# Designs tried in a protein design run: designed miniproteins, single chains, continued (4). Part 33

Each design is a single chain, and the fold is of that chain. pLDDT is the mean over its residues in the fold that is shown.

## One batch from the design tools (miniprotein)

Design m13117
Fold by ESMFold2-Fast:
Structure m13117 (fold): chain A 96 residues (1-96)
Amino acid sequence: GGETKPPEEAVEDALRSAEGTLDRAKEKIEYAKKNNGTKEEIQEAYMLEVAARLQLTALEVLAWMYGIEVDPERLAALRARIDELGKEIDELKKSY
């Protein structure tokens, strides 16, 4: 087949992508907190949270399909970060 990347590498790339999405979301939230952020900035943070949840779901499906065990501590940390981000976004929404 035309496969250029092993499944294990694809799962690791997906993990790094989700972590990077959360890092960007956190930067947006911190900026919004410091600058009485606009509705648009809060919406961008929410879109990044949704993207991270979709990336996590895609990663879990990919790992399941190929029988790849993902580090459970890393998955738990990623889920915790997504949940924390959601709470911070909800608090910012109350300010508008």
Scores: mean pLDDT 78

Design m13118
Fold by ESMFold2-Fast:
Structure m13118 (fold): chain A 90 residues (1-90)
Amino acid sequence: AADVEIPERLRELAARADEAIAAGDYEAAAEAARELAELAARELGEDHPLVATALYALAQALEKAGKKEEAARALAEAEAIRAKAGPIPD
């Protein structure tokens, strides 16, 4: 297996999304969260918990940026993945 650990870039994107939300830069937060979700899906699988976490962060950032329809879609995707990756992974 080629390195099972989460790549450093995934950690950096997660930190950037969180920091941007805390700073009120919701556009930067949405961009970082979207990139995190895309990279996590490619590297770890589409149903991985980190993808759900990233999409939840994306939804929060989009809602605060006034993009409520996009936020609702991201939230729905995050909840669907969490249902698969959480307590019932089948």
Scores: mean pLDDT 77

Design m13119
Fold by ESMFold2-Fast:
Structure m13119 (fold): chain A 67 residues (1-67)
Amino acid sequence: GPEEAFEKGAKAVEAAAVRGMARRDAEGGIQAVQDALNTYAPKLDEAQKAKLEAAAKNGIAAVRAAS
């Protein structure tokens, strides 16, 4: 259901951001976070989608700061 899709999406966004930070790869990390968001966002309601979008923005900011 949407809760399972949200949990998977949040973990995918976090994993993509952590990997981008560890590799100091801003472009690859940002792309991976966007790919995770695009994969899971269509499976969510508006409230869950807004939360996943916020997590993606935070992940992208962290990747940029680490690179």
Scores: mean pLDDT 84

Design m13120
Fold by ESMFold2-Fast:
Structure m13120 (fold): chain A 74 residues (1-74)
Amino acid sequence: SDQLQRQRQRSRQSRDKYIQDLKDQLKKAGFSDKSIDLVIQSVKDLFDDKSDFDDFQKTLAKAVRIDELEKKKK
C-alpha cells in the first residue's frame, strides 16, 4: 500500500513481504524450484545491497528463460 513516499528507506521489512509474495507468484506459475530459489536469493541480496546488481539481473533473466523453455517444451 502507498502510505508514505519515503517507504523506500524503511521498506526493507515491507520488501520482505513483497519478496514473499513474488516467491508465491513464481511457485504458483509453475517455476522450477531451483529457479525460484536462485531468483529469491538474488532478490534478497539486491534489496540488502550485499551483492551485485548485475547478479540479480542475471539470475532473474535466467529464471525467466528457464520458465519459457519449460512451458514451450512440448
Scores: mean pLDDT 65

Design m13121
Fold by ESMFold2-Fast:
Structure m13121 (fold): chain A 72 residues (1-72)
Amino acid sequence: GEADRERFLEALTAELKKLYPEHAEVIERYAARGRLDGAAAELVAAGADPQAINAATRRVKAADPEAYEAAR
């Protein structure tokens, strides 16, 4: 449901902000729209490692698979 999707978005937003605190504003802007795919694209364009972003997504999925399924 929506609550599960929000839980995934909050968890992934927190993980991305830990990895890229210098880009917190961009991450939060896209998170507010439910568009963390857009945040990931902007981070990669700014020089972020796509593998680090993928690893963060996998960690969030492993911790809460139901939230991940609701978000995709």
Scores: mean pLDDT 81

Design m13122
Fold by ESMFold2-Fast:
Structure m13122 (fold): chain A 70 residues (1-70)
Amino acid sequence: SEKEKEKEENERLAKLLVESVRRGDLESVRLMLATGSAIGYTEESRRMWEAVEAGDLEAFEKAAEEFAKS
């Protein structure tokens, strides 16, 4: 279904973002979040953006996991 495809896509994007953060590639993460190309403008993407700005990788990973469930 459409929702299943969106869930799979969101899970892939969340994993890519978390991997980028773990590699220290915060510049790419910021660009992806700012353009909305990976996540869109959801509350989860806002929390991920705030976590990146604060340098809180734990909060970022948690927000990305919640986005993947959406």
Scores: mean pLDDT 68

Design m13123
Fold by ESMFold2-Fast:
Structure m13123 (fold): chain A 68 residues (1-68)
Amino acid sequence: QPMQQAVQQGLDRAQMAVSVGASDEQAIRLAVDTARRVAQQQGLSPEQVQQVQQQAQKQTQDFLKQQK
């Protein structure tokens, strides 16, 4: 599941960043950037890369809301 792997790696990076004091905005940026890089490295299409970025942003925002 290449798209899911890319999204999960983005979330992992965001969770690590939050643990060392990153802001919500920084965590979201790191998640999206990491997911994009992983998706591109996996050879996903531009459309799939866009979907991965959108999912990484959404899931990271949901994660941050749950930390309240």
Scores: mean pLDDT 83

Design m13124
Fold by ESMFold2-Fast:
Structure m13124 (fold): chain A 80 residues (1-80)
Amino acid sequence: GQEAHYAQLIKSIKSVEDLGIFLSEIKMEQYKDKIIAFIQATDPGFLRSLTVESLGRMLGITHEGHREAIFLAIQRLLEL
């Protein structure tokens, strides 16, 4: 389903540019600039400590599936 599709796209993320491409692929281009700016301005240690709920609150993302997809994408980027 949608979750499996997001998981495959997330595995391709190697940079903030790839994260932007991921957001476009899942039709969330409207959040691209906000998410990239948040990642660039935030301490990596703090980013690793975030939960799906706290990330959604900080970014104003109300859709649970979108919060989870973005959370996993950010965690993937931080593993590199």
Scores: mean pLDDT 76

Design m13125
Fold by ESMFold2-Fast:
Structure m13125 (fold): chain A 87 residues (1-87)
Amino acid sequence: IDEKTREVYLNGKKLGTLPSDASVLVLKKIEGLKPGESVTFGGGDLVPVPDGTEAQIIAQAVKDLQKIGVPVEAIEGENKVTVKVTG
Protein backbone atom coordinates (compact mmCIF):
# COMPACT_ATOMS: atom_id res chain seq x y z
CA ILE A 1 0.00 0.00 0.00
CA ASP A 2 1.13 3.58 -0.78
CA GLU A 3 0.41 5.60 2.37
CA LYS A 4 0.58 8.99 0.62
CA THR A 5 -1.92 8.13 -2.17
CA ARG A 6 -3.72 5.38 -0.14
CA GLU A 7 -3.66 3.13 -3.22
CA VAL A 8 -3.82 -0.62 -2.58
CA TYR A 9 -1.93 -2.96 -4.92
CA LEU A 10 -1.71 -6.75 -5.10
CA ASN A 11 0.94 -8.34 -7.40
CA GLY A 12 1.17 -5.09 -9.38
CA LYS A 13 -2.61 -4.79 -9.83
CA LYS A 14 -4.45 -1.82 -8.31
CA LEU A 15 -7.33 -3.01 -6.12
CA GLY A 16 -8.52 0.49 -5.26
CA THR A 17 -7.88 3.66 -3.29
CA LEU A 18 -8.74 3.92 0.42
CA PRO A 19 -10.71 7.08 1.33
CA SER A 20 -9.36 7.62 4.88
CA ASP A 21 -6.29 7.30 7.10
CA ALA A 22 -8.41 5.08 9.37
CA SER A 23 -8.91 2.56 6.51
CA VAL A 24 -5.12 2.56 5.92
CA LEU A 25 -4.54 1.91 9.65
CA VAL A 26 -7.03 -1.01 9.68
CA LEU A 27 -5.44 -2.53 6.53
CA LYS A 28 -1.96 -2.34 8.12
CA LYS A 29 -3.21 -4.07 11.28
CA ILE A 30 -4.83 -6.94 9.33
CA GLU A 31 -2.30 -7.41 6.47
CA GLY A 32 -0.48 -10.19 8.38
CA LEU A 33 -3.67 -12.07 9.32
CA LYS A 34 -4.89 -15.31 7.69
CA PRO A 35 -8.54 -16.22 6.90
CA GLY A 36 -10.45 -16.67 10.17
CA GLU A 37 -8.02 -14.55 12.22
CA SER A 38 -9.07 -11.26 13.85
CA VAL A 39 -7.80 -8.18 15.63
CA THR A 40 -9.68 -6.04 18.16
CA PHE A 41 -9.57 -2.25 18.09
CA GLY A 42 -10.42 -0.30 21.23
CA GLY A 43 -9.71 2.88 23.19
CA GLY A 44 -6.81 4.86 21.68
CA ASP A 45 -5.91 3.17 18.37
CA LEU A 46 -7.06 6.25 16.40
CA VAL A 47 -6.56 8.99 19.01
CA PRO A 48 -6.88 11.87 18.44
CA VAL A 49 -10.25 11.41 16.71
CA PRO A 50 -12.07 14.60 15.64
CA ASP A 51 -15.54 13.13 14.96
CA GLY A 52 -17.62 10.23 16.29
CA THR A 53 -16.34 7.37 18.40
CA GLU A 54 -13.29 5.23 17.59
CA ALA A 55 -15.55 2.19 17.11
CA GLN A 56 -17.67 4.03 14.51
CA ILE A 57 -14.54 5.16 12.64
CA ILE A 58 -13.15 1.59 12.56
CA ALA A 59 -16.51 0.17 11.39
CA GLN A 60 -16.61 2.67 8.51
CA ALA A 61 -12.98 1.83 7.62
CA VAL A 62 -13.94 -1.88 7.35
CA LYS A 63 -16.80 -0.96 4.97
CA ASP A 64 -14.34 1.06 2.85
CA LEU A 65 -12.00 -1.97 2.68
CA GLN A 66 -14.92 -4.24 1.69
CA LYS A 67 -15.77 -1.88 -1.22
CA ILE A 68 -12.35 -2.50 -2.82
CA GLY A 69 -12.53 -6.29 -2.32
CA VAL A 70 -10.68 -6.85 0.95
CA PRO A 71 -12.30 -9.93 2.61
CA VAL A 72 -13.00 -8.53 6.10
CA GLU A 73 -15.95 -8.06 8.44
CA ALA A 74 -16.55 -5.91 11.53
CA ILE A 75 -18.07 -7.26 14.76
CA GLU A 76 -19.11 -4.30 16.91
CA GLY A 77 -19.07 -4.47 20.73
CA GLU A 78 -19.12 -2.17 23.74
CA ASN A 79 -16.51 0.53 22.90
CA LYS A 80 -14.62 -1.90 20.64
CA VAL A 81 -14.68 -3.40 17.14
CA THR A 82 -13.28 -6.81 16.20
CA VAL A 83 -12.11 -6.97 12.57
CA LYS A 84 -12.06 -10.49 11.12
CA VAL A 85 -10.44 -11.66 7.87
CA THR A 86 -13.05 -13.80 6.08
CA GLY A 87 -11.12 -15.15 3.06
Scores: mean pLDDT 66

Design m13126
Fold by ESMFold2-Fast:
Structure m13126 (fold): chain A 89 residues (1-89)
Amino acid sequence: DEIRSLQKEIAKAVKEGDWEKMFELVEKLIEKADLQPSVDLLTSEPGSKIVTSPPTNPKVSATVPENPEEARKIALKHIGRTIAQSAQQ
């Protein structure tokens, strides 16, 4: 199963801190599992919206990237971590 194999590789890349490899594997997984809508959701909605509760101050928008490509990379990191946790290794 290609999806399960990719999930294991993503989990390994996350554990090793190889974010470049993880991005490649997550992109592959998104293509094969048709998970593109989930990537879009993770850039705007974790529970009620990712940008509504900044970590350092109640309203710190200056540190949040507005570039769609940067937002995609952040989403891919979150997806990779979620997959690593779900892989049950």
Scores: mean pLDDT 59

Design m13127
Fold by ESMFold2-Fast:
Structure m13127 (fold): chain A 84 residues (1-84)
Amino acid sequence: SEAEEVRESLKRMIEAAKKDGGRGYELLYYLLTKARELLEELGAPEELIEVVEEAIEEVKKAEPEITEEKAEEAAKELEELAKK
């Protein structure tokens, strides 16, 4: 199913974030919260929204100190680093 495929992709992203040592969790949290907002705006199936919410919960369990502010800062840092 599509929800199962997305869940497996999210598991891989969480594993990659774990390997990055914290910064990856902040970035992933930012991306997942934006993805959830977009899916809700587009009227995506509830099952897909739930899979993304499960991934957000998993990230918060791994990094309890995570905040929306820290996530936005990590995204800005990556954006600046990506500029040549």
Scores: mean pLDDT 78

Design m13128
Fold by ESMFold2-Fast:
Structure m13128 (fold): chain A 102 residues (1-102)
Amino acid sequence: TATGRALVTNTAGKQQLTVSAVTGDASAGKVTLTVEAGGKTFTAERDLAAAPYAVARATFEADKGEVTVTAEASASLGRVSLRGEGATAGVFTTILSEAVSA
């Protein structure tokens, strides 16, 4: 299992945040995206296609404050990113792509 985490401070108030996770290989699998924002926890499971750099996305609405994103995948991960409209958007986390376990 590959895991990545990002922490962002949302200072712009209420906004939509999009989490994207990208595979590092052509293996099919699943990714679980967990977002903690405004005292709430959001969880989304996404399928990863059997294609290089397949992308899983989930969008959440978050109030101002700290946002923690955790991505856990059964396949290798190359990148996790978080984007919003606010001043603290655009955080990127690199995840080890070679440490894959079923």
Scores: mean pLDDT 63

Design m13129
Fold by ESMFold2-Fast:
Structure m13129 (fold): chain A 93 residues (1-93)
Amino acid sequence: LEKNVKEAIKLLEEIKEEIKERFGEHPDALEAIKLLEEIQKLLEEDPSNVEEILKLLKEVYEKIEKAAKEFGDEESLKELAEKLKKIKDLILS
């Protein structure tokens, strides 16, 4: 888990930077960033709480989907969804 947790945290930081670059100060984008920060805290403090982490990852996807729809940016949504799925796969390993 330690190696997978470190990789997941790195992916979370990459997702945060992409959200900032692509959606800027959009309210749903800012909420997604806050949720990603909460996921990072859970990974650092209680990585065994898989159910809560998965719930928060789903909420992140819902927030970025709203932002992506506003900008008409389906490709960015797809790329970010793939990274979120990789985090999910790492946590479930």
Scores: mean pLDDT 83

Design m13130
Fold by ESMFold2-Fast:
Structure m13130 (fold): chain A 85 residues (1-85)
Amino acid sequence: MAEEALRLAATYSPEEIEAGLEKVAEAMRRAAEAVGRPDLGEEAEEAVRRLREALLAGDVEAVAEAAERLERLQAELQAAVDAAL
């Protein structure tokens, strides 16, 4: 996933990256609220913010860490959705 995040920074404009990350954060927040896990939505917003800052700064290590955190949060959110159904 870190490689995909870096690829996005290389192929898309900063505005396109920002818009994409905002949509990801909003989708995860709404899903988290729907399953009664607003804590996951808050963590997702923070992880997206850190990923955005790392991408704009060109900090490869920070991008990798933020991308891994988002992947873990997405997996945990999916498990919560599955448990709620």
Scores: mean pLDDT 75

Design m13131
Fold by ESMFold2-Fast:
Order: structure tokens, then C-alpha cells, then sequence
Structure m13131 (fold): chain A 75 residues (1-75)
């Protein structure tokens, strides 16, 4: 059944985005903690990138769940 494999691939893409979300969120927190204006501004950029990855992960997870539900309905 191809749907389960497609869902697995989407979950893998979501995992990659969640890893980037964690990486960029951590970098944003580190820079904010340094307290210089330049570091805070750079941290804000990483924070925005983290949000972008969170949105992508959410979309991929929702599509994976739909495919998994369809696969269950066909079994």
C-alpha cells in the first residue's frame, strides 16, 4: 500500500523541519541571552526562520495524517 510509504516520507520531511525549528529556536535564545543589540537582531531572524520551519512541519504532519487515515480506511 503506497499511502503508508507516502505518509512516512511526509513525516520524515516534517522531522527535518522540526529539527531545524529546534536548532533555530535554540540559536535565537542563545543570541537573545547575549544581550547586545546586534545579537538580539540576529536572534530575531533565527526566530522568524524557526516559525517558518514550524509551519512547514505542521503542513507535512497534517498531510501524513490524512494519508494514514486513508490507508486505514482501505484496509
Amino acid sequence: MELRREAEELREKAREHLEKLEEYSEKSRELDAKGTKEDIMEGAVYGALAVGHAVHATVYLREAEKLEEEARRRE
Scores: mean pLDDT 84

Design m13132
Fold by ESMFold2-Fast:
Structure m13132 (fold): chain A 104 residues (1-104)
Amino acid sequence: STIDELNSIIESIEELHEETIEAVKKGDRQKARTYQIAISLQIAGLQTLMKLKNVPKEVQKSFLSKIIELEQKLRDELRSLGDDDLAAFEDKVVNQLNRIINEI
């Protein structure tokens, strides 16, 4: 189902978040940035899928709210690890998603 596909994308994002944090802890900032870009592509894919499948607005808001929560958590974890540049990337993603959810 479409909901199963959307949940699969959320699971992929959660795995990439864990990979991002592990990369930063190992000092591999280039790898961490690569994972952040991969997360952004997964988010774009989820938004495209929701539009193509005519997902109801309330369901779209629910999935986007979950992603915003995950991205905020990643931002805060990156900041706590002392990487303000990687955290700023996540803050831009959060701001973009908040604009999108307000248009629904």
Scores: mean pLDDT 91

Design m13133
Fold by ESMFold2-Fast:
Order: structure tokens, then C-alpha cells, then sequence
Structure m13133 (fold): chain A 71 residues (1-71)
């Protein structure tokens, strides 16, 4: 999946943040940025940067796949 590929390319801190989010999502409970930061042992600012990195990786992978289809 796009998410798995993006996670594999992400930094260790971003992977840790995404693991916390995935666990909360699978549990079906809402989670705040502050709770993610606490569980991952990082600052809220680091969580925001991790989400930005993950979104950039997802967009890069998506564009690559679209370009391969259009070529």
C-alpha cells in the first residue's frame, strides 16, 4: 500500500509517530496530537513534522505511480 511504502521510507521518529496513530485507529478511538506526542515520547511539534513528512512521502509515491501510468 501507499501507506506502508511511505512508512518504510520515513525517518525513525516519523515511523514511531505513525505506529502510535495506527494503533489508535485500529482500536477505533480518537487520539489528539498531544496524546500521540506523549505515547511516542516526542513533542507536539515533532508529531506535526512527522505528519508533514509522511504526507510528502505519500504525495511523492502517488505522483510517481500516476506518472508511470501516463507515460
Amino acid sequence: SLEEEAKAKASPLTKKVMDVIEEAYKAGKPISLEEIAKKAGVSVGTVRKALEEFNKLLEEIFKKRVDEKAA
Scores: mean pLDDT 77

Design m13134
Fold by ESMFold2-Fast:
Formats: structure tokens, sequence, C-alpha cells
Structure m13134 (fold): chain A 75 residues (1-75)
């Protein structure tokens, strides 16, 4: 049945899409978790993280987390 085969192909493609979306969500979640770790470190130290490019503040980390969360919501 050609129609059943096409339906099966569509369902397989949808499952592949779901798997790709899940992998993207997992990657974003891991990055957000790393940034939350940095935020906790800044909070515990009461000062920004010093880097050669400049200091990373709580506001910088919160802004990055917000951007990544918006990316996650769009998926």
Amino acid sequence: DQEEELRRKREEEERRRESLLQNQKDSLQKTIEQLRGMKKEIEERGRPIETPAGDVTLDDVDQRISLLQKQLEKL
C-alpha cells in the first residue's frame, strides 16, 4: 500500500526531527547549566570572573542564560 508506505516515511521523518530537537535541547540545557555554575561562582565570590577580554559579571551571565532559554523555547 503506497499510502501506508508514505505515512510510515512521514512518521519516521517526524521521529528523526524529534530526536534532532531533543539533541539540540540537551545541548542548550548543558550550556545553560554551565552558565548557572559560573553564576553561582560569581555569587559565592561576590566579584566578576576575570578574563583577558574583560570581567564577566552576573548581568553578562544572566543575559546569556536568557538568550539560550529563548533559543530553547523556540525549539
Scores: mean pLDDT 80

Design m13135
Fold by ESMFold2-Fast:
Structure m13135 (fold): chain A 100 residues (1-100)
Amino acid sequence: MSPTQRTVQALQRTHRDIQGASIDEVFSIMRDLIGQINQQGRQADQQGDTQSTNTNQQASYTVNSGMSTGQRLDRQGRYDDARQTVQQAVQQALDIVRQS
């Protein structure tokens, strides 16, 4: 299975897992997801797969951006907005990886 396919599986699993999780669990799951995407990006880079490296970097950026916004909303007491923002970021990252 390619690094990109592993990233797709991680994103799909995360998208499911966050649906029933508390906000603290969501942020924990997101930190693990970021680690997984970065690991797959490094593996793609080591294999000389520039396309997969770039795709994993874009997915990582999208997830990190969503998490940062979600954490800001959570600090403001906007818990539902925080959850929705994180869910949208995971879906956007999944769409990016699937189109690559």
Scores: mean pLDDT 86

Design m13136
Fold by ESMFold2-Fast:
Structure m13136 (fold): chain A 94 residues (1-94)
Amino acid sequence: SRADQIARLEEALALLERAKELIRAGDFEGAREVLGELDQLLSTIAFPSSEAFSAAVEALAAARRAIDERDAEGALKHLDTLESVLRQILAQER
């Protein structure tokens, strides 16, 4: 349902903010775990286009790579991109 879709998007945004907090604290392992939960949740979200889906997947993959390299600045930049995509989708649902 639309309500379920909105709830999933809001949960995804909450997980994303949690991952950013962990990265800022230097907890890269905790951030990796939260992004794993986010990845599973994103697989349940209906994306409005293949372009939106690709943008989200690419941003998440880039953030994960930056975390593995312990690049906090790079990880936060890619998560900001993912947040932008998710917020645009949420705005379309409301």
Scores: mean pLDDT 86

Design m13137
Fold by ESMFold2-Fast:
Structure m13137 (fold): chain A 73 residues (1-73)
Amino acid sequence: SKEELLEQAKEKIREAEEAIEKNEPPEKILQILKEIYDILGKLVEARLPRSELQELLERLEEVVERFKKKLEE
């Protein structure tokens, strides 16, 4: 369902945040990010409200920015 996909997206975003904080290998972080994008695609197909999609994308952009910063060290 849309609600299950939304919760999965939020959970995977938290997982990515934790992986970055714990300095997990870039390969693992990229895998989590790929999974998030796959879920977001399904949410778009499920007609998630634009406001909720925007909130998820803004949070994901922050996660990607933190990941880039960690890569530079």
Scores: mean pLDDT 85

Design m13138
Fold by ESMFold2-Fast:
Structure m13138 (fold): chain A 94 residues (1-94)
Amino acid sequence: MTEKEKEVWKKIQEEKLAEYREAAAKANETGSEEAIAKALEILLEAALEFAKETGNKELLDKLKAELEELIKNGSKKIQEVAKKYLKKIEEIEK
């Protein structure tokens, strides 16, 4: 990646982290499955975009393992988000 691309990535990551912090605060405050699922989705979207732009296979492998665990042990909404992002990772690897 070029230095310009790294700068763009940092900006995107900062925006996603701000959204995540707000969603995570709401999840902690309310304990609602929907709020927790929203926070997870923001985090996964940011991680997936980074992995896609950088070709980071190790990050994709780690995300797959984490998503598989969430599918087995998570609540209904968490399982739905995990399945959605697992499918997206599979499409990126092709």
Scores: mean pLDDT 75

Design m13139
Fold by ESMFold2-Fast:
Structure m13139 (fold): chain A 105 residues (1-105)
Amino acid sequence: DELRRIGERLALLVNERVRLEEQEPTPENEEKIRQLQIAIDLLNGRLLELATPTGLLSPEAIAEYEAARKRLEENATPEDLERAKELEEEILRKAEEARERNRRR
């Protein structure tokens, strides 16, 4: 279930972005927020592409998708995309490690 997996990944990335936004605004945190937003925009693009054939997307959702795609094309370098993927993988790994620790109480 790819839609479910993308949704779960999006939730983790959005939660991490919110956590960083609540911390002191350091240049390191601002760069991480930027990379998280790139990763979120990429996942939203995949999610909306999969949902588009259902015909249930609002015009507003389609406009937001196109805006996100345009932001990526205009502002993200190939190096930005690579760093965003690495950050996504790190967050997913840390989330899995946290779940494993919680299972062991």
Scores: mean pLDDT 75

Design m13140
Fold by ESMFold2-Fast:
Structure m13140 (fold): chain A 89 residues (1-89)
Amino acid sequence: LEDQVTAEDVVAVSETVEVVVRAKGPDSAKYVVHLGTDAQFDEPEVTSRKVGEGETEFIIKAGKEAYQVLLTSVDSGVSAAAKITFVEE
């Protein structure tokens, strides 16, 4: 089974946001989540949940310094990125 990853851009109205990125593949597939901040990627705290057979959601809590979440399959190299925009409201 080929790995698939998806991510959707998020607009946040608070100091933090939860970003959800999705992976579909075999249960043995490995994924890396990076939180993009100014000048580097850090390894964030990630909560995972199984939402279907071979389908996992990764929930990342991002602060206002974050501009992107990147989900990458270790085995296939496919990646998906979610852009984060914080609005001062």
Scores: mean pLDDT 70

Design m13141
Fold by ESMFold2-Fast:
Structure m13141 (fold): chain A 96 residues (1-96)
Amino acid sequence: SMMEEVEELIEEIEEAIEKGKEGKLTKEEAKELLERALKLLLELLKQVEDKEKRLKLIGLILRLIGLLIDLELGADPVEILEEALEILKEALKLVE
């Protein structure tokens, strides 16, 4: 289930945030989690037919792309993953 994959990724991101607070999160690990989030939201977009929900989901996808750019520009991986976590939780609410 796509919902189960998103929930599993949320748990992995929460674990990565805790690891990051201990100084053990790499930029490469954060990037991999963001790329997985982007792939899941793009697949979720294919399953959503409601125009308003599609537009909101596209907005969330664009926010994730912005986080990937910020990470490349030297943003803190923990702050980036905290924002990604909120995006994924908002995506789950849209498809409930």
Scores: mean pLDDT 89

Design m13142
Fold by ESMFold2-Fast:
Structure m13142 (fold): chain A 81 residues (1-81)
Amino acid sequence: SMMDELFEKIGELIENTIRSTPGISVDTLVAIGEAYEKGVKEKNPELLIERLKEIAEKLSGAAKEAVERIVEGIEKLMKES
């Protein structure tokens, strides 16, 4: 489905951003993974964006910038769908 394709692209975006951002804490990686799984389960990319924004508000530096970049990338993918 278009939703399944969207979440596959989102998953790749998340993986690539994490891979290019060394030093993200395990707790943050778990939080991102849980947000993604919740979005997939609910078929709701807006819910994923909301959860990621909440995660970013509690972060600083490169980790915050990485999560904010993921949010921007998801918003772009949704507009192009």
Scores: mean pLDDT 88

Design m13143
Fold by ESMFold2-Fast:
Structure m13143 (fold): chain A 66 residues (1-66)
Amino acid sequence: MLVITDEDIDYLRELVRELQKRLPPEEVQRLLDQAIAELEELKKKTGDTEGVDKMIDVLREAKEAV
């Protein structure tokens, strides 16, 4: 069953926005790269990954915006 909900995705978007406000772009990029790598590893260990894929997509789009 889905572990990550659309509400969790919206919360992640707000966390990314807060990081973008508080940290230099270079630091945000490094944190986003690390978070994406951690989610990719989590994805390899879980059978239902739809929510994880959505989280990765949000982080990748945030990385493009910085």
Scores: mean pLDDT 74

Design m13144
Fold by ESMFold2-Fast:
Structure m13144 (fold): chain A 95 residues (1-95)
Amino acid sequence: MMELAEEAFRLVLEYMEENNMDQSVIDRVRELHRRMLENPEELEDLLGEVLGIARRYGRDPEKLAEIENLVSKALGLDAKYSVEDMEVLIRLIQR
């Protein structure tokens, strides 16, 4: 769980920094990562917030899909997307 969660935070922060995103948004993700390390019981809520930030500000659909996959795995969810979920991802990619 924690290893996959840390990888998801790393990818989100790397993506945000590479795309010169607003420092306030980057600082929010760093704070969520710090809170996860201090309060592992909040992992599910914190990963949900990070995924929400990635979806809202993400402009790279491949990177977003990788982040979503890591968050799903970290939460113990089956990474098998339904046909409906795959259609949503394809629409995000084709934006």
Scores: mean pLDDT 65

Design m13145
Fold by ESMFold2-Fast:
Structure m13145 (fold): chain A 68 residues (1-68)
Amino acid sequence: HHMEEQIKRLKENQKKLIEEVDKVIESLPDPALREALRRFVDLYPQTFAAEEGALEAKKKEIEALKKR
């Protein structure tokens, strides 16, 4: 399943991105900026779940178009 594999890779890359961003945030000299970015990063898992849903919906649309 091409789309399922793409979604899996997306999840893996997002996890690595969050870990790398965490390290970068800790290295920032501005504590207010660190806090703001930390709050933003905490939203990523929910945003990525929405992205996955959009990709699955697109796959179904393509199947419908193929059948007409």
Scores: mean pLDDT 70

Design m13146
Fold by ESMFold2-Fast:
Structure m13146 (fold): chain A 82 residues (1-82)
Amino acid sequence: MLEVLRGKTVLVVDPDEERRREAARALEEVAGARVVATASSVDEAVALLREKKPDVVLADTTDPADYARLKAAAEALGALVA
């Protein structure tokens, strides 16, 4: 998992601010990825997907409809969802 994120651009999506900060830090410090943006909602994430065009979207959501919407938007732009 870590090797596939090295040198990749990542969008972090999490409604929890602390978890979002921890994920961004781990991605940059441990995985060698670049966090290009963070989002607290799916609407914000979809806008950032179009603007930043990340390689990978890391999403933690308890709503399967939100996850499905984000996954569809990311896949349409060629991004991997994890």
Scores: mean pLDDT 76

Design m13147
Fold by ESMFold2-Fast:
Structure m13147 (fold): chain A 59 residues (1-59)
Amino acid sequence: MAEKVYEALKERLLSLPELTTENIGRAAKEVYDEFKDQVSTEEFAKAALKAINEAIKEK
């Protein structure tokens, strides 16, 4: 489940024209709302941090 959060958030972040704090926060909130009933807050936080770090490196 955490892997699906990671994949969904990374894909969404890479589709953005720029990685601003506002755009990253909006993308993370949308993915959180999608998966909040299927993943713990701790699992979400770890997957989201991994996705954000990798998206920043790929831009």
Scores: mean pLDDT 79

Design m13148
Fold by ESMFold2-Fast:
Structure m13148 (fold): chain A 100 residues (1-100)
Amino acid sequence: SGLDLAEAGVEDGKRGVELGKEAIEKVDELSPREAINLGIGAALTGIGGIVGGRLGVRRAERDGYAPADLARVRALGDEAVRLGEEGIRLGLEAMRKASA
């Protein structure tokens, strides 16, 4: 459902942020390859959050959700995109630090 996709997008976005923070925190303890791989994982998971959030909203609109339910899915979609973008940002930062 659109709600399920948007909720999954939020969870993917949260996971992307978690992975990105871990990659930055551990960059000096990891090999450059390991740090880059964690950063890539954070960025890809963040992209998953953005896609899930956007698809969730589109599915809810297509399925004719009531205005209040559609507003809830849109709020979750916006959160998923924000979290996904943060996961991408943190992942790219970890990759930059590992490459320096």
Scores: mean pLDDT 89

Design m13149
Fold by ESMFold2-Fast:
Structure m13149 (fold): chain A 96 residues (1-96)
Amino acid sequence: SSNIQSLISQAQTHQNNGIDHMNQGGTIDPSFQDVTNQQVNNVQNSTTIQQQINQSQNSHQITSYLAQNSTSGSASSHFASASKHFNDMIDDLNTI
């Protein structure tokens, strides 16, 4: 249905924004680059709705942790933005 397609599109937009912010955070704070690269790969390899929900939940938890533990305020801001987008993605997908 058009409503389901709209929710999937919104979730995909949040996924893309979350990935962008996660990559920017890892670039600014290289101590977290390996964990951000691994989690970006996990998210990008998620093709089913259930896989996307699971990896959005993992990404939300990981990016929340990185936001609190980065020594760079700029990286923390990007990780916080990523965390919000992954949480919004969870809400969209759970509505389906």
Scores: mean pLDDT 89

Design m13150
Fold by ESMFold2-Fast:
Structure m13150 (fold): chain A 82 residues (1-82)
Amino acid sequence: MSAEELAEKALELGKEALKDPSKINEALGTLQEALEKLKKEGYDEKVLKKLGEAAAYVLKSMGVEVTVEEAEEGLKNSLEVE
């Protein structure tokens, strides 16, 4: 799967995790796979935004209140850290 396809899957699973906590682990795993693919395929702002949305939904399902922008920035930092 491409980074974009994994990001779409992560976003859908993140939304499902809000209603079904059993989906949290699958959403997190898919987010990690998408992030690794994004690192290998090169930075894509569209994919990063989808990952930020997915991460925000997953964190919200875990009781953590973050904005999509905050989640996106956190993911971007994980891509750009040494």
Scores: mean pLDDT 76

